# Designs tried in a protein design run: designed miniproteins, single chains, continued (5). Part 49

Each design is a single chain, and the fold is of that chain. pLDDT is the mean over its residues in the fold that is shown.

## One batch from the design tools (miniprotein)

Design m17788
Fold by ESMFold2-Fast:
Structure m17788 (fold): chain A 88 residues (1-88)
Amino acid sequence: MIERAEEYRKLAEEYLKKGDKDLAATYYMLAGAEYYKAGEYEKAREALLKALEVKESAKAYAALGTVLREMGKDEEAAEYFKKAKELG
C-alpha cells in the first residue's frame, strides 16, 4: 500500500535527520517492501538504495536484487544477490 510506504519513508527521513541510522535503515527497508507490494518498483529501488547507503545489510541487498529482477535488470540483480549471500 503506497500510503504506508510514504509513511515509512517519512519516518526514515526523520530518524536519519536525528542521527538514528539503525531506525532510518529499518524504515527505508519497510518503505521499499511496501512500494514493492504496490508494484512501484522504481520507488522500491530508491528506498532500498537509501537503506543500503545508511546501513549495509544482507536483507537490503536481497530485496534490491528482487526489485531489479522485476525491472528486468537480471545482471544487476544477480550482483546484489551475491552481495546478500557474502554479507549474510
Scores: mean pLDDT 87

Design m17789
Fold by ESMFold2-Fast:
Structure m17789 (fold): chain A 69 residues (1-69)
Amino acid sequence: MENLEKVKELILKGVTRWSDEDLEDALATFESMSPESRKLLLEGVKAAKEGNLEKAKELLEEAERLHEK
């Protein structure tokens, strides 16, 4: 079951600390998203990996907005 809220929390926690279950949840959510929402989610993950949590949050909120519309 896709849970974009949980995936956002996992990204902000740090992708290097993800379990296999966390990765599966993220991939399932990713597959359910539009190409535009998916692109924003990837940009959010990249920002989080770079330590830019503020930008990561903004990008993840935009991805969620596009996914729900």
Scores: mean pLDDT 68

Design m17790
Fold by ESMFold2-Fast:
Structure m17790 (fold): chain A 100 residues (1-100)
Amino acid sequence: SLMEEVEKLIEKMKELAKKGGEESEKEVVKLTNEILKLAEQLPPEEQYEVAEKLLEVADIAEENGMEITAGVIRIVAGVLRVTSKHPKALEEIEKLKKEA
């Protein structure tokens, strides 16, 4: 399934983020772009799940010195959360509007 393919790419990203180094970081960026293209084709519920998993990868990347790459991953996760229209994502958006 498409979700199984995306999950395999996310696991590869986690391994590369933990490994660290410039070559691993370049591959993490490439995988992030590939995941975005594939995940946009998933049902809303699965898009939300992918976004949550990407946020975990971003934290690992940041811990391993990939600060800019972690920011890029978080932007991609944010896009997927918005496109998911998941009730939890909509609730967070509404909360942010009240704090602004």
Scores: mean pLDDT 82

Design m17791
Fold by ESMFold2-Fast:
Structure m17791 (fold): chain A 61 residues (1-61)
Amino acid sequence: GALEERVRELIRRAEEALRKGDYETAIKYGQEAVRLAEQDPALAELRQRALELIAEAWEKL
């Protein structure tokens, strides 16, 4: 659905930001993905992926 598509897009943008070394932007997109994914239990795996991206970005800061 639209919510899942938006969460996947935010995760993709966070991954791209991590690749470019833009850790602050990666954290921002990751946090938004977590916020949206928490609204639907079916998105739990995407929520976990977003949390992992946030953690990786923080380790690089």
Scores: mean pLDDT 89

Design m17792
Fold by ESMFold2-Fast:
Structure m17792 (fold): chain A 60 residues (1-60)
Amino acid sequence: MQQAQQLTQQAKKALTAGDYQKAIELAQQALSIDPDNPLARAILKSALDELGDTEEAGRV
C-alpha cells in the first residue's frame, strides 16, 4: 500500500537526518501496515545498529 511506502520514505529521511528514534518509529509503523516491506526492515535495522543493540544503546 502507498501508506507504508510513505512511512518508509519518511523513516529513511529521519535516518539520514540523524533522528534515529523517529526513523525506528516510522519504520515500525510501516511494518505494521506492510510486514513484508524489505525497505522498512532495512531502515529499522540500520537505525538500531546506529544506536547500538548493546545494553547501553540509549542516548539522553
Scores: mean pLDDT 74

Design m17793
Fold by ESMFold2-Fast:
Structure m17793 (fold): chain A 52 residues (1-52)
Amino acid sequence: MKTYVIPIKPGEKNVYQIIADGLGISVSEAKRILRNAKEVIYNGEEIVIVLE
């Protein structure tokens, strides 16, 4: 199981762009990760993505 923790920067509202910038990947790859995520947690400060 893989877990990514991505901090949310002030002013950014696009979740795919937050993930793409946080992980250094494309928006298309960020969308792929989200589609394959087992769990996604949003706490207002960070996005936590859990993969199998």
Scores: mean pLDDT 77

Design m17794
Fold by ESMFold2-Fast:
Structure m17794 (fold): chain A 73 residues (1-73)
Amino acid sequence: LAREAARLLEEAQRAALAGDDARAEELARRAFELAEEAGRATGEDPLKVLEDAVRGLRLERAGKLEEAAKLYA
């Protein structure tokens, strides 16, 4: 869930750069909704969930899969 939220946020940013504002807005909204759901499950602030998920996604790309898994919790 948190990982999916981070992925959707990255897709939203790519859509915005391509000039597709409608798609960017929809993807960003979905990302925040997933972060809210993940936050409710763990008792964490949705913004903190998003920040940790984005950091986890960066760690995955760097090959630090174990560290990334801890951030997704």
Scores: mean pLDDT 72

Design m17795
Fold by ESMFold2-Fast:
Structure m17795 (fold): chain A 88 residues (1-88)
Amino acid sequence: DPQVKNLEQIVEDLRELAKRYLDKEEQEKYLQKIDELLKQGKEAIKNNDRQQLLDVFNQLQDILDDIFNKASGGDLEKYQALRDEYYS
């Protein structure tokens, strides 16, 4: 299922970012939330629940933004540089 593969890829990318930029305590917290969202997203895909799937993707995007904010120490220029490096 292409939707499941796409979700799994987003989740794996977020896990790698969390491991790269967060301390051990924050990693455990975020990895647990990411794993929970993966389960919810897979269930939403199975049930054709578009609203739940969009909610899962929005929460994954919030996690991405939060990781970059923590990595940048709240510096907008550093935040943008990290984001640009990741997507390049």
Scores: mean pLDDT 83

Design m17796
Fold by ESMFold2-Fast:
Structure m17796 (fold): chain A 68 residues (1-68)
Amino acid sequence: GIKEKLLKIKEELESNPDVSATLVGDDKLVIDTTLSPEKQIGLALKLMGEYPDLDVTMSGNTLTISAK
């Protein structure tokens, strides 16, 4: 299900020490970063390309991944 997919994404992202991801409910992953705005945009674009079936949104230094 979506929850298991998001948990796998969380584990992969948290291999980067500048990235922390938290599962909210069963359908949303909130990603907090200490990255610069430029690197944050780069990460968002990478995630959008890798997971085109998921919604990836950016608000400040926080990204959110959820089901479409």
Scores: mean pLDDT 81

Design m17797
Fold by ESMFold2-Fast:
Structure m17797 (fold): chain A 75 residues (1-75)
Amino acid sequence: MEEKLKKELKELEEKLRQAIEDGDKEEFEKLLEKMGEVLRKLGESEEHVEAIKEGLKERAESALKAREEEKKKKL
C-alpha cells in the first residue's frame, strides 16, 4: 500500500513539472491538491503536507521567474 502511494507521488511530481513547463496553472493546482491527499494517506501530518505544497508552489514560481529573467538577459 505505502509503495503504491509513493509511486503516485512520483507520478504527480513529474506531472507537476510538466504543468509548470506548459504554463498550465489550472492543472498545476489540481495536481497539488491530489498530492496533498496522497501525502495524508501516507500518514504525513497536515503541517508537513502544507509545507510540501507551499514548497512546490514556491519552487514553481522561482523556476518561472528564473526563465523570465533568462529570456530578458538573452534579449
Scores: mean pLDDT 74

Design m17798
Fold by ESMFold2-Fast:
Structure m17798 (fold): chain A 88 residues (1-88)
Amino acid sequence: MGEVLRLIEEMLNSKDKEEQEKLARKIAELSGGDLNEIMKGLELVEEAKQEKDPKKRYELALKAGDLFAKATGADRESVKLKAILSVG
């Protein structure tokens, strides 16, 4: 079962930057993914949370989801949904 997807969800729901970074490292290790792309996805999620325009917010969340899916190989639609839910 999708341990990487669960860790992505936990990372996105964390309010603590240190916890987010620890989860990002675990995701990279388990998936063999690029930590830099995972961290870039986190930056886009934080930008989306500060965005007041709902359309721009969802566009940023979708871009973050694409980066997480590409970096980790996790199911693209599932990861995009988790990213959208974390900002909306």
Scores: mean pLDDT 83

Design m17799
Fold by ESMFold2-Fast:
Structure m17799 (fold): chain A 64 residues (1-64)
Amino acid sequence: MEEIEKLTRELAEAIRAGDWERARELGERLNELINSVPDPEERQRLIQEYARAVEEALAERGLA
């Protein structure tokens, strides 16, 4: 699960940097890892964290 949290941070950083190719690659890998989580409640929590991090990074870039 630490890998998912690390990749989510890296994705947010890539978005803030405007590295859309890197962001796409990280997003694809994150979707694979999150979908492999066997506990549905934990999977849903990770999806929410992922969505929040992406939304915040995009908002920061749009507001900057």
Scores: mean pLDDT 79

Design m17800
Fold by ESMFold2-Fast:
Structure m17800 (fold): chain A 80 residues (1-80)
Amino acid sequence: MESPREVILAFIERMSKLDLSEEELREQMEELVDKLEKEYKLSPEEIAEIVKELLKERKLSEKEREIAEILLEVLEERSK
């Protein structure tokens, strides 16, 4: 099975193509975080570190970067 990093990257790529509203996007992000916590036993802080590393690599498109930044906001809100 794919690593948590590959799951997050695939999610960002899929979301960038769906042209969802920010509200719909945040709902999908909450489901992703719940899945990563349940299946991979990652904390929101650990998921945020993976997203930060993806942003640092500068391989994301402009739209994918925007999605990754919103995902970081969702993760920060869940971090207590």
Scores: mean pLDDT 81

Design m17801
Fold by ESMFold2-Fast:
Structure m17801 (fold): chain A 90 residues (1-90)
Amino acid sequence: SKEDQILLLRTFYEGAKKTVEMKKAGKIDEMKKWLEEQGKKLASSFKDEKVSQSALQLMNGFTQQALASSVEELEALAEELEKGLKELEA
């Protein structure tokens, strides 16, 4: 649904912003724990088991990308996610 798309994009947008802050602070282990907790929270938001599993897989992929990405790459990702979110909420 549109609401599910907004929830997913908002979660990734907030994740990208927080990951930028934590990487700049050198808090990589805390960042890993925070992203894992956000992934579990997102998955728990869906009652359908298949949707919940897909959300968890997407968050695990985001976590790996966030760990491998530079601060500049994550800032660019956050800007693109913000644009997508604003277009969906318009």
Scores: mean pLDDT 80

Design m17802
Fold by ESMFold2-Fast:
Parts: structure tokens; C-alpha cells; sequence
Structure m17802 (fold): chain A 92 residues (1-92)
């Protein structure tokens, strides 16, 4: 995945979520997308996996209740924060 492909995929995720989330929840998701961008230069494969997991949640959204959808978004946001912390630790 190139940086341009990453930015395009993240933008697509953001546009889909903007229509489904309230402004405060949407802002929190945008923060997670920025963290994925910060991970990318250090570990492109880890960033790609996080994008794929977000895309899967968005793709399954029509099959989920609002509560289930929000719970999955919260879980992946927590995972993004953890992965970003691990990347920073690996820099030594």
C-alpha cells in the first residue's frame, strides 16, 4: 500500500462514518485515523491491518445494531491507540 492509497482509504472511511455518527463520535474516529497515519511511516503493514479492520466494521455496519456498530468502532479505536504506543516503544 502506498501513502496515497492509505490517505484515499482513510478518506473513504471518514466519509462513510460522517453520515452515521454524531459530531463528537466522528471527531474521535478522525483522531484514530490520524494515529494510523502516524503509524504508517514506521510500520506500513500494521497500518494496513488497522485500515482493513476499520473497512470491515464499516462494510458490516448495515448488518449491525447501532450499539454493536459503536462497540466495534470503540474496540478498534482502542486497538489503534495501543498499536501507536507499541510503535513508539519500538523506536527505542
Amino acid sequence: MTKEELEKRLKAIAEKLKKRLDPLRYEAVLESLELIKEIYPYDPKRAERLVEELEAVVANAPKLTDAEFLARLDAISGKVLLEKTLVETELK
Scores: mean pLDDT 80

Design m17803
Fold by ESMFold2-Fast:
Structure m17803 (fold): chain A 67 residues (1-67)
Amino acid sequence: DEETKKALEKDIEELKKHLEEIPEEYWEKLIETLEGQIKQAEKAGWPEIAEKLRELLEKLKELIASK
């Protein structure tokens, strides 16, 4: 449904804005969660959502590598 996709896009953008504010203790769990969400978005046929989630995951991995 379109409402679910729109809500997910909004959540992804919000998370991107606050990524550096997330405590390091949650980073590994967040990576696992994002990987699972990417897989689910791909199965649901939501390539745009999957792409946004992959971008978020890449930024998180860069943040981890920088510390």
Scores: mean pLDDT 78

Design m17804
Fold by ESMFold2-Fast:
Structure m17804 (fold): chain A 60 residues (1-60)
Amino acid sequence: KLEELKKKLEEILGKEKAKQVIELIEKAFTSVEAAEKLFELVLEYPEAKPLVEEMLEILS
């Protein structure tokens, strides 16, 4: 499931941007700065929001 979500994120945002988002998701649990950056990115790319939310649920 997580691999599939990463692939969909790459299709929407591109490989480089998707990698940054995935790193922010992993750091969001331990870094306020990462959580804030992730929130701003989701506002810029609303189509990625449901994927990011699902990934956060899997990793929490």
Scores: mean pLDDT 77

Design m17805
Fold by ESMFold2-Fast:
Structure m17805 (fold): chain A 91 residues (1-91)
Amino acid sequence: MKEEIERKALEEVRKLIEELKKLLEEGKATDEILEEIAKKMEELLKKLPFEEQLKLVEELEVLLKRLRGVPEEEIKAQVEKLKKNLEKLKK
């Protein structure tokens, strides 16, 4: 039973992520829509194992920052900084 609930929650989370990406592409993201999606995501994430939650939360943070008007340049700068840090650790 729990495994089935987790599977369904994961599928619903992925669908919401796709919906967020579509809203970003179409420029139809309103604060009301974002709040509704955020509430649904919070409920679904609570049903998932911690490891899965961490992976999905990271992806959602990027999408929500883009949708809430964090400039694309800032997002790119954060990604570049992460890449530089990873490169330094490699050496």
Scores: mean pLDDT 67

Design m17806
Fold by ESMFold2-Fast:
Structure m17806 (fold): chain A 82 residues (1-82)
Amino acid sequence: KELVEKTIEKLKEELKKEKDEVEKSGLSGIIGALEANKDLLTKENLEQMVKNLEEEIKEEEDEGRKKALEKALEILKEVLNE
């Protein structure tokens, strides 16, 4: 729970700094998914999300969406290492 909430807060801070509408949309989607499931997400689920994001980044062709996914991945890795 605390790790999920910390991830959401860091993603929201990144969203406030973002100027690209595609990146904003991507970050907002990730934040919304985490908020909807925050009480159900475990540390193991967040670790699985890291792997899923790494694979999604490899398949993503839109640069704005790819950057949003890369920012989410970086924040998740930071939170999991604390």
Scores: mean pLDDT 78

Design m17807
Fold by ESMFold2-Fast:
Structure m17807 (fold): chain A 56 residues (1-56)
Amino acid sequence: SADARQQALLERIRTDPEAARAELLALMAREGQEDPAGAEAAVEAVRRKLAAEAAA
């Protein structure tokens, strides 16, 4: 399901953000909409949010 895929991606961003970024780029490439800067910014924003929540 979409929720399961989202949860798996979030966990990957926490444990291995470089692998998560690579997976996102691969998915974008399949759709012909590759944006490496956008993928990097998205992963960093989620990682920052997760770190802030963990510190609360």
Scores: mean pLDDT 71

Design m17808
Fold by ESMFold2-Fast:
Structure m17808 (fold): chain A 63 residues (1-63)
Amino acid sequence: KVREEAYKAAEKELGIPKEVFDERERLRSFRSASQLKKQREIDLKIAYYAGLITEEEYKKLLS
């Protein structure tokens, strides 16, 4: 599956789990205030896995 191949490559290079990309793609298709908040949480999770923020910062920003 082309999409799964792309996610597998991204996971290998960035260390970001495929499930995070699946959730992000699902939220992208329809944006409401609730989904924008969830999108923010996913973006923070991606930043954490990419090493841009620490686990402590990630938890603090989610709260």
Scores: mean pLDDT 66

Design m17809
Fold by ESMFold2-Fast:
Structure m17809 (fold): chain A 92 residues (1-92)
Amino acid sequence: MMAEGAREAGRAAAEAGKAGGRKAAAAGTAAAIAAAGASAAGMLGAGPEDARASGEAAVGAAEAAGKAGGEKAKEAGEKAAEGARRAAEEAS
């Protein structure tokens, strides 16, 4: 359940990477890993503080991925950031 937002964010980042080229792909992968970490922290009951911190890191990584890859990567990075933010809010 809590993994859904993070998985969606990771998927969006991976798709952006394919569209934006290799640098966008690498940045998208990093954002997806951060989003997955936020989801895992929530599922394992690591506590709302840890899950929120992971979610905030995932948002930052997704935004950076978007900026690095141009317009298509930016759009997908913003979508990935929204998914990561949702995962962090669910953990709060």
Scores: mean pLDDT 60

Design m17810
Fold by ESMFold2-Fast:
Structure m17810 (fold): chain A 75 residues (1-75)
Amino acid sequence: SSEAHVAEIKAIADKIKARLVAAMATLSEADRRVLLAEFRSTMDALVSTVPAEYQAEMQAYVDALIAELEALIAA
């Protein structure tokens, strides 16, 4: 179902974010910003493939993950 698919994409996004947090610990700020930009691009592409009725929910979820990553880079 579309609901199950949305839940699976959220779980995948969480796993990618966790791996990025671990990777960022060993990277320069410049490299962390490149990695964040790549994550943003990848997530934007994935959100665009979700049915229209779930796009706002997926976008909000992804935006929250990006905000957490931005806060870690800014610290």
Scores: mean pLDDT 84

Design m17811
Fold by ESMFold2-Fast:
Structure m17811 (fold): chain A 61 residues (1-61)
Amino acid sequence: DIERNIVKAALALKEGNTMEALKYMKKAYDQGMSPREITEKILEYLKLPEEELKKKLKELE
């Protein structure tokens, strides 16, 4: 679930938890997503409110 790890990283960043964000970014990288793509996707998700990101996580089952 590469995309779920990106959304979790974005949520962690919005909460100020940089260490948790890095953990999920690493999981996405280990699953084959490039560092550039990870960064671009996180920046896009950071534009969304926290409530929208939580809905996205539920949809990515």
Scores: mean pLDDT 83

Design m17812
Fold by ESMFold2-Fast:
Structure m17812 (fold): chain A 63 residues (1-63)
Amino acid sequence: SMELIEELAKKLGISLEKAKALLEGAATLIRQFGEEVALQYLVRVGGLSEEEARFVVELAKRM
């Protein structure tokens, strides 16, 4: 939803376009591989902190 995208964009200081892509990607990873794999991917490949990755995962679960 737009509200989740705006929340992530504000938290990470990124554009709405980047926030949308990140949330959609995270939601896909959660559905395919589960939360732990999604979190590890966001940290190791996405370059996010563990706190940022956890925040993305929690918002993506609400999509």
Scores: mean pLDDT 86

Design m17813
Fold by ESMFold2-Fast:
Order: structure tokens, then C-alpha cells, then sequence
Structure m17813 (fold): chain A 93 residues (1-93)
């Protein structure tokens, strides 16, 4: 990556991390509604959160931001847990 490319990734990274966090919270609210429709939306939202967090992890690794890398990895694991909870509840309906 060029210097400018690294700077662009560094500038985008906080937004990607916050975006993933917001999607995880949205998925949790959808799980609380506990309907077939809300649980299906929670699964899709959790998958979107995971994709965003994985992107943030890759970017953090490339720019050497250890704190952002750690937070992105934490968000990936949280999104996985939320996805598993939504899937389990959907199967119990």
C-alpha cells in the first residue's frame, strides 16, 4: 500500500468499527423482538456486522493499529455469538 492508501484506511477504520458495533446492537434489538421476521433480519444484520468487522480487522492489520485490530477481533466474535443466538431462537420457533 502507498502512504496515501494507508492514510485513507486509517481515516476509514474508526467508522468501520463503529458501523460494526451499531449493526451488532441493531441485531440484538431484533433478537429481543423474537418473531420469525425479526430473527431473520437479526441473522442478516449480524452477518453484515461480521463482514464489516472482518474488513476493519484486515485494515487495522495493514496499517499496524493494534488497538483497532483487537477491537475488530472482539467485534467479529460478538457478531458470531449474536448470529448463533438468532439462529438458535429461529429454530426454536
Amino acid sequence: LSEAGRAALAAALPGDIEGARELIEEAKKLIEENTEESLKKAILTAVAAMIMAVGARINAEWIGDEEALKEAERLIEEAKRVLEEADKKLKEL
Scores: mean pLDDT 85

Design m17814
Fold by ESMFold2-Fast:
Structure m17814 (fold): chain A 77 residues (1-77)
Amino acid sequence: SEQLEKLKKALELLDKALEALKQGKVEEAKEYLIKAFKIAGVPEEEIEYVKNSKPEELKEIAERLRQLVEELIAKAE
């Protein structure tokens, strides 16, 4: 249940990141994405990559991670 709660929190943060990107709020999107990566236990090197990524790259990263997290939640329920 604790792992499921973490995955749901990561999904919430990823949705906020994607919404921020739609509004052109790139720095806000990076903050949400970094928080989601930390909850998901992603290595520090991937977090640094996000900090230096272009908006187009951030959208792809967020969408891919969102799909993975959604699939993990579905399997855990």
Scores: mean pLDDT 80

Design m17815
Fold by ESMFold2-Fast:
Structure m17815 (fold): chain A 90 residues (1-90)
Amino acid sequence: MAEEYLELGKKYFEEGDYEKALEYYQKAIEVGDNKTKAEAHYNLGLVFEKMGKLGKAMDSYARAYALYVEIKAPQSKIDEIKAKIERLSK
């Protein structure tokens, strides 16, 4: 179920329906495991960036970063998120 919400969020984000993308990513966070929550928070950051809500994007990326570190995700993924946070903090 949680992975289905994550995929729906990605679909709507790709279609430019940011409101529905946010809705489904939030649902993925509510019912998902830490891996699904990490990916959903990262994708929320991407959606908020597209909407120009940079503070919310930074918050979402920071939450994704913490979760990816917790689940011992690949360093390349952790570095990608650090780069996004650093870029938005300027």
Scores: mean pLDDT 86

Design m17817
Fold by ESMFold2-Fast:
Structure m17817 (fold): chain A 62 residues (1-62)
Amino acid sequence: SLEEELKKKEEEEKREEMKKVLDEGAEKGKKAFEEYKDGDPSYAAGVALREIGDSLDEWIAS
């Protein structure tokens, strides 16, 4: 049905957007890790994880 087709399209678009957000978050996290890793790798890892989380939260809020 048209409704099933529309729902499937919305799910596909949502998955594609989520992947895009995760990829962008991962790139930001990697850059943040590289910036801080030489001083404190544990802190760098925390900053990287936060950047990924912030990217997901921004997407969820949009």
Scores: mean pLDDT 77

Design m17818
Fold by ESMFold2-Fast:
Structure m17818 (fold): chain A 61 residues (1-61)
Amino acid sequence: SKEEERLLILARAVKRLLDRKNTTVLTPEQAEAIRKALEETKDLSPEEQERKFDELVDELV
């Protein structure tokens, strides 16, 4: 489903961010940025949402 695809995109983005920072916990700033991105992209296609999350991860690292 579209919802399942979105959850996988979110999980993948979080995993990439944690791996690049060599950590297991998001900072409050990272968590808030991800929450905002999720809200702002909820009406976008999964493909467009994935692109925006990839951009966000690069910005937060």
Scores: mean pLDDT 79

Design m17819
Fold by ESMFold2-Fast:
Structure m17819 (fold): chain A 75 residues (1-75)
Amino acid sequence: MTAEEHFALGEEYEKKGKEAFKKGDYEKAIEYYEKAEAHYKAAAETSTDPALKKEALEKQLEVSVNKLKAIVEKM
């Protein structure tokens, strides 16, 4: 997959994670956020574009925070 494809999949899984969180399905939200993190990480690692690398890393951080919020809600 290209960096752009990884970034797009990251956005798709992030959206699914947010939808699961809104429904109170925190376990599913965590799973989707983990998939989003992996794809944003892959986008940052495969991209040669500094702008896309920065955005992917920022998105990875944002999703990591949202995952932690889901973990807290599950407790």
Scores: mean pLDDT 88

Design m17820
Fold by ESMFold2-Fast:
Structure m17820 (fold): chain A 71 residues (1-71)
Amino acid sequence: SVAEKVDELLAEAKAAFEAGDAEKAAALLKEAAELAKEYARKTLPPEEAERVVKELEEHTEALIAAIEKAV
């Protein structure tokens, strides 16, 4: 399922971050966010999908910035 793929990517992102690989962690977070955004666009009503996509984009950008600052 999409949820299982997102969970796998997030687990890999965490492992990369713990290993000090900020670039890999950021890339994996972006992949997880893209899958979650596609899933929202396909499964939710248009208005709800737009809101969820925007929130995912904002949260992903903030997390990537935090990871890059931490390394």
Scores: mean pLDDT 81

Design m17821
Fold by ESMFold2-Fast:
Structure m17821 (fold): chain A 74 residues (1-74)
Amino acid sequence: SEEEIEKAIEIVKEIAKLIEEGRLKEASDLVRQFVKETDDEKLKALIISAANDLLLGTPAEEVIKIFEENLKKI
């Protein structure tokens, strides 16, 4: 749904912020909670992929851009 898409984008932005601040447990908890609440398997995979890219040091701006483009396809 559109609400799930908007929430997913905000979640990726918050994950990026938490990782940048060194708050890795909170970032992990946020991913886990979103995955638990979402029924869309493709959306779950995209969130997990984005979180992993952020943890590997990919720039947040690029991860968010790729995530938003992938959301348009599901």
Scores: mean pLDDT 82

Design m17822
Fold by ESMFold2-Fast:
Structure m17822 (fold): chain A 60 residues (1-60)
Amino acid sequence: GDMRDRILRGIALKLRAIGLLYELEIKERMGTPISEEERRRIRDEAERLFKEADSLFSSS
């Protein structure tokens, strides 16, 4: 695909990942009971999104 399209898609994926981590942070600060498995799931999803975004930026 177009380089510009890949960059914009990568930015969108990073924003989604940041949103997930920010929501987790808010829940932890509010004392919402979150299991270790749920925390891992959210962090794994954010990491997946970051890696997908980085792949879009790094394909030369």
Scores: mean pLDDT 81

Design m17823
Fold by ESMFold2-Fast:
Structure m17823 (fold): chain A 120 residues (1-120)
Amino acid sequence: SAEEAARRAEEAGRRAGEAGKKGDGEKAARGAAEGASRGSRLAEEAGDMRGSMGAGSGATAAGMGYGVAKNGDNKGGGETAGLGLASAGLGAAKAGSDRGAEGAARGAEEGAELAEKRGE
């Protein structure tokens, strides 16, 4: 369901944020943005343009964490990455179909895995 997809994206955002705060916020933010961007593509492939746009906006927000971390606020960069990733799935769930929301949630979970792996 879209509501379950939103909860999965919120958990993914929490994981990405923790990885960025405790590790390399720049790399974690790039990983989170990459996963959210893939979620946008998966929603588009499902025919859910509103879900795709929501996930894409979240990818942009997560990517902004890179700039925050690079400018010396590694913790803020990690928080921004996590919030952006969570918002990608939530946006898709609120604006799109169940299929698009599932795609966005999968992208968010991949973004969390990339943030954890690259943020170490």
Scores: mean pLDDT 81

Design m17824
Fold by ESMFold2-Fast:
Structure m17824 (fold): chain A 89 residues (1-89)
Amino acid sequence: DEAEKYYNLGLKYFTESKLEEAKEYFEKAIELDPNYAKAYLYLGHVYAALEEYEKAIEYYEKAIELDPNYEVAKEELEKVKETLEKEKK
């Protein structure tokens, strides 16, 4: 599966803290498979690490839309919402 291949490359770059490369590969994974909930989860992680919290929320919400039982995505969504509210003070 080519989408899984790009997802795995995204994971590799994400673990190396190469966030822009990770983002590109996760985006390629969702281009090939728009229902790839895991790729949306990790795009959320990338945007959260870049402190782009509104985009992180969007991608976590998409992961939950695709998999309503995706507990990790729900947990990360709440954490990012809390962080964003603290940033706004």
Scores: mean pLDDT 86

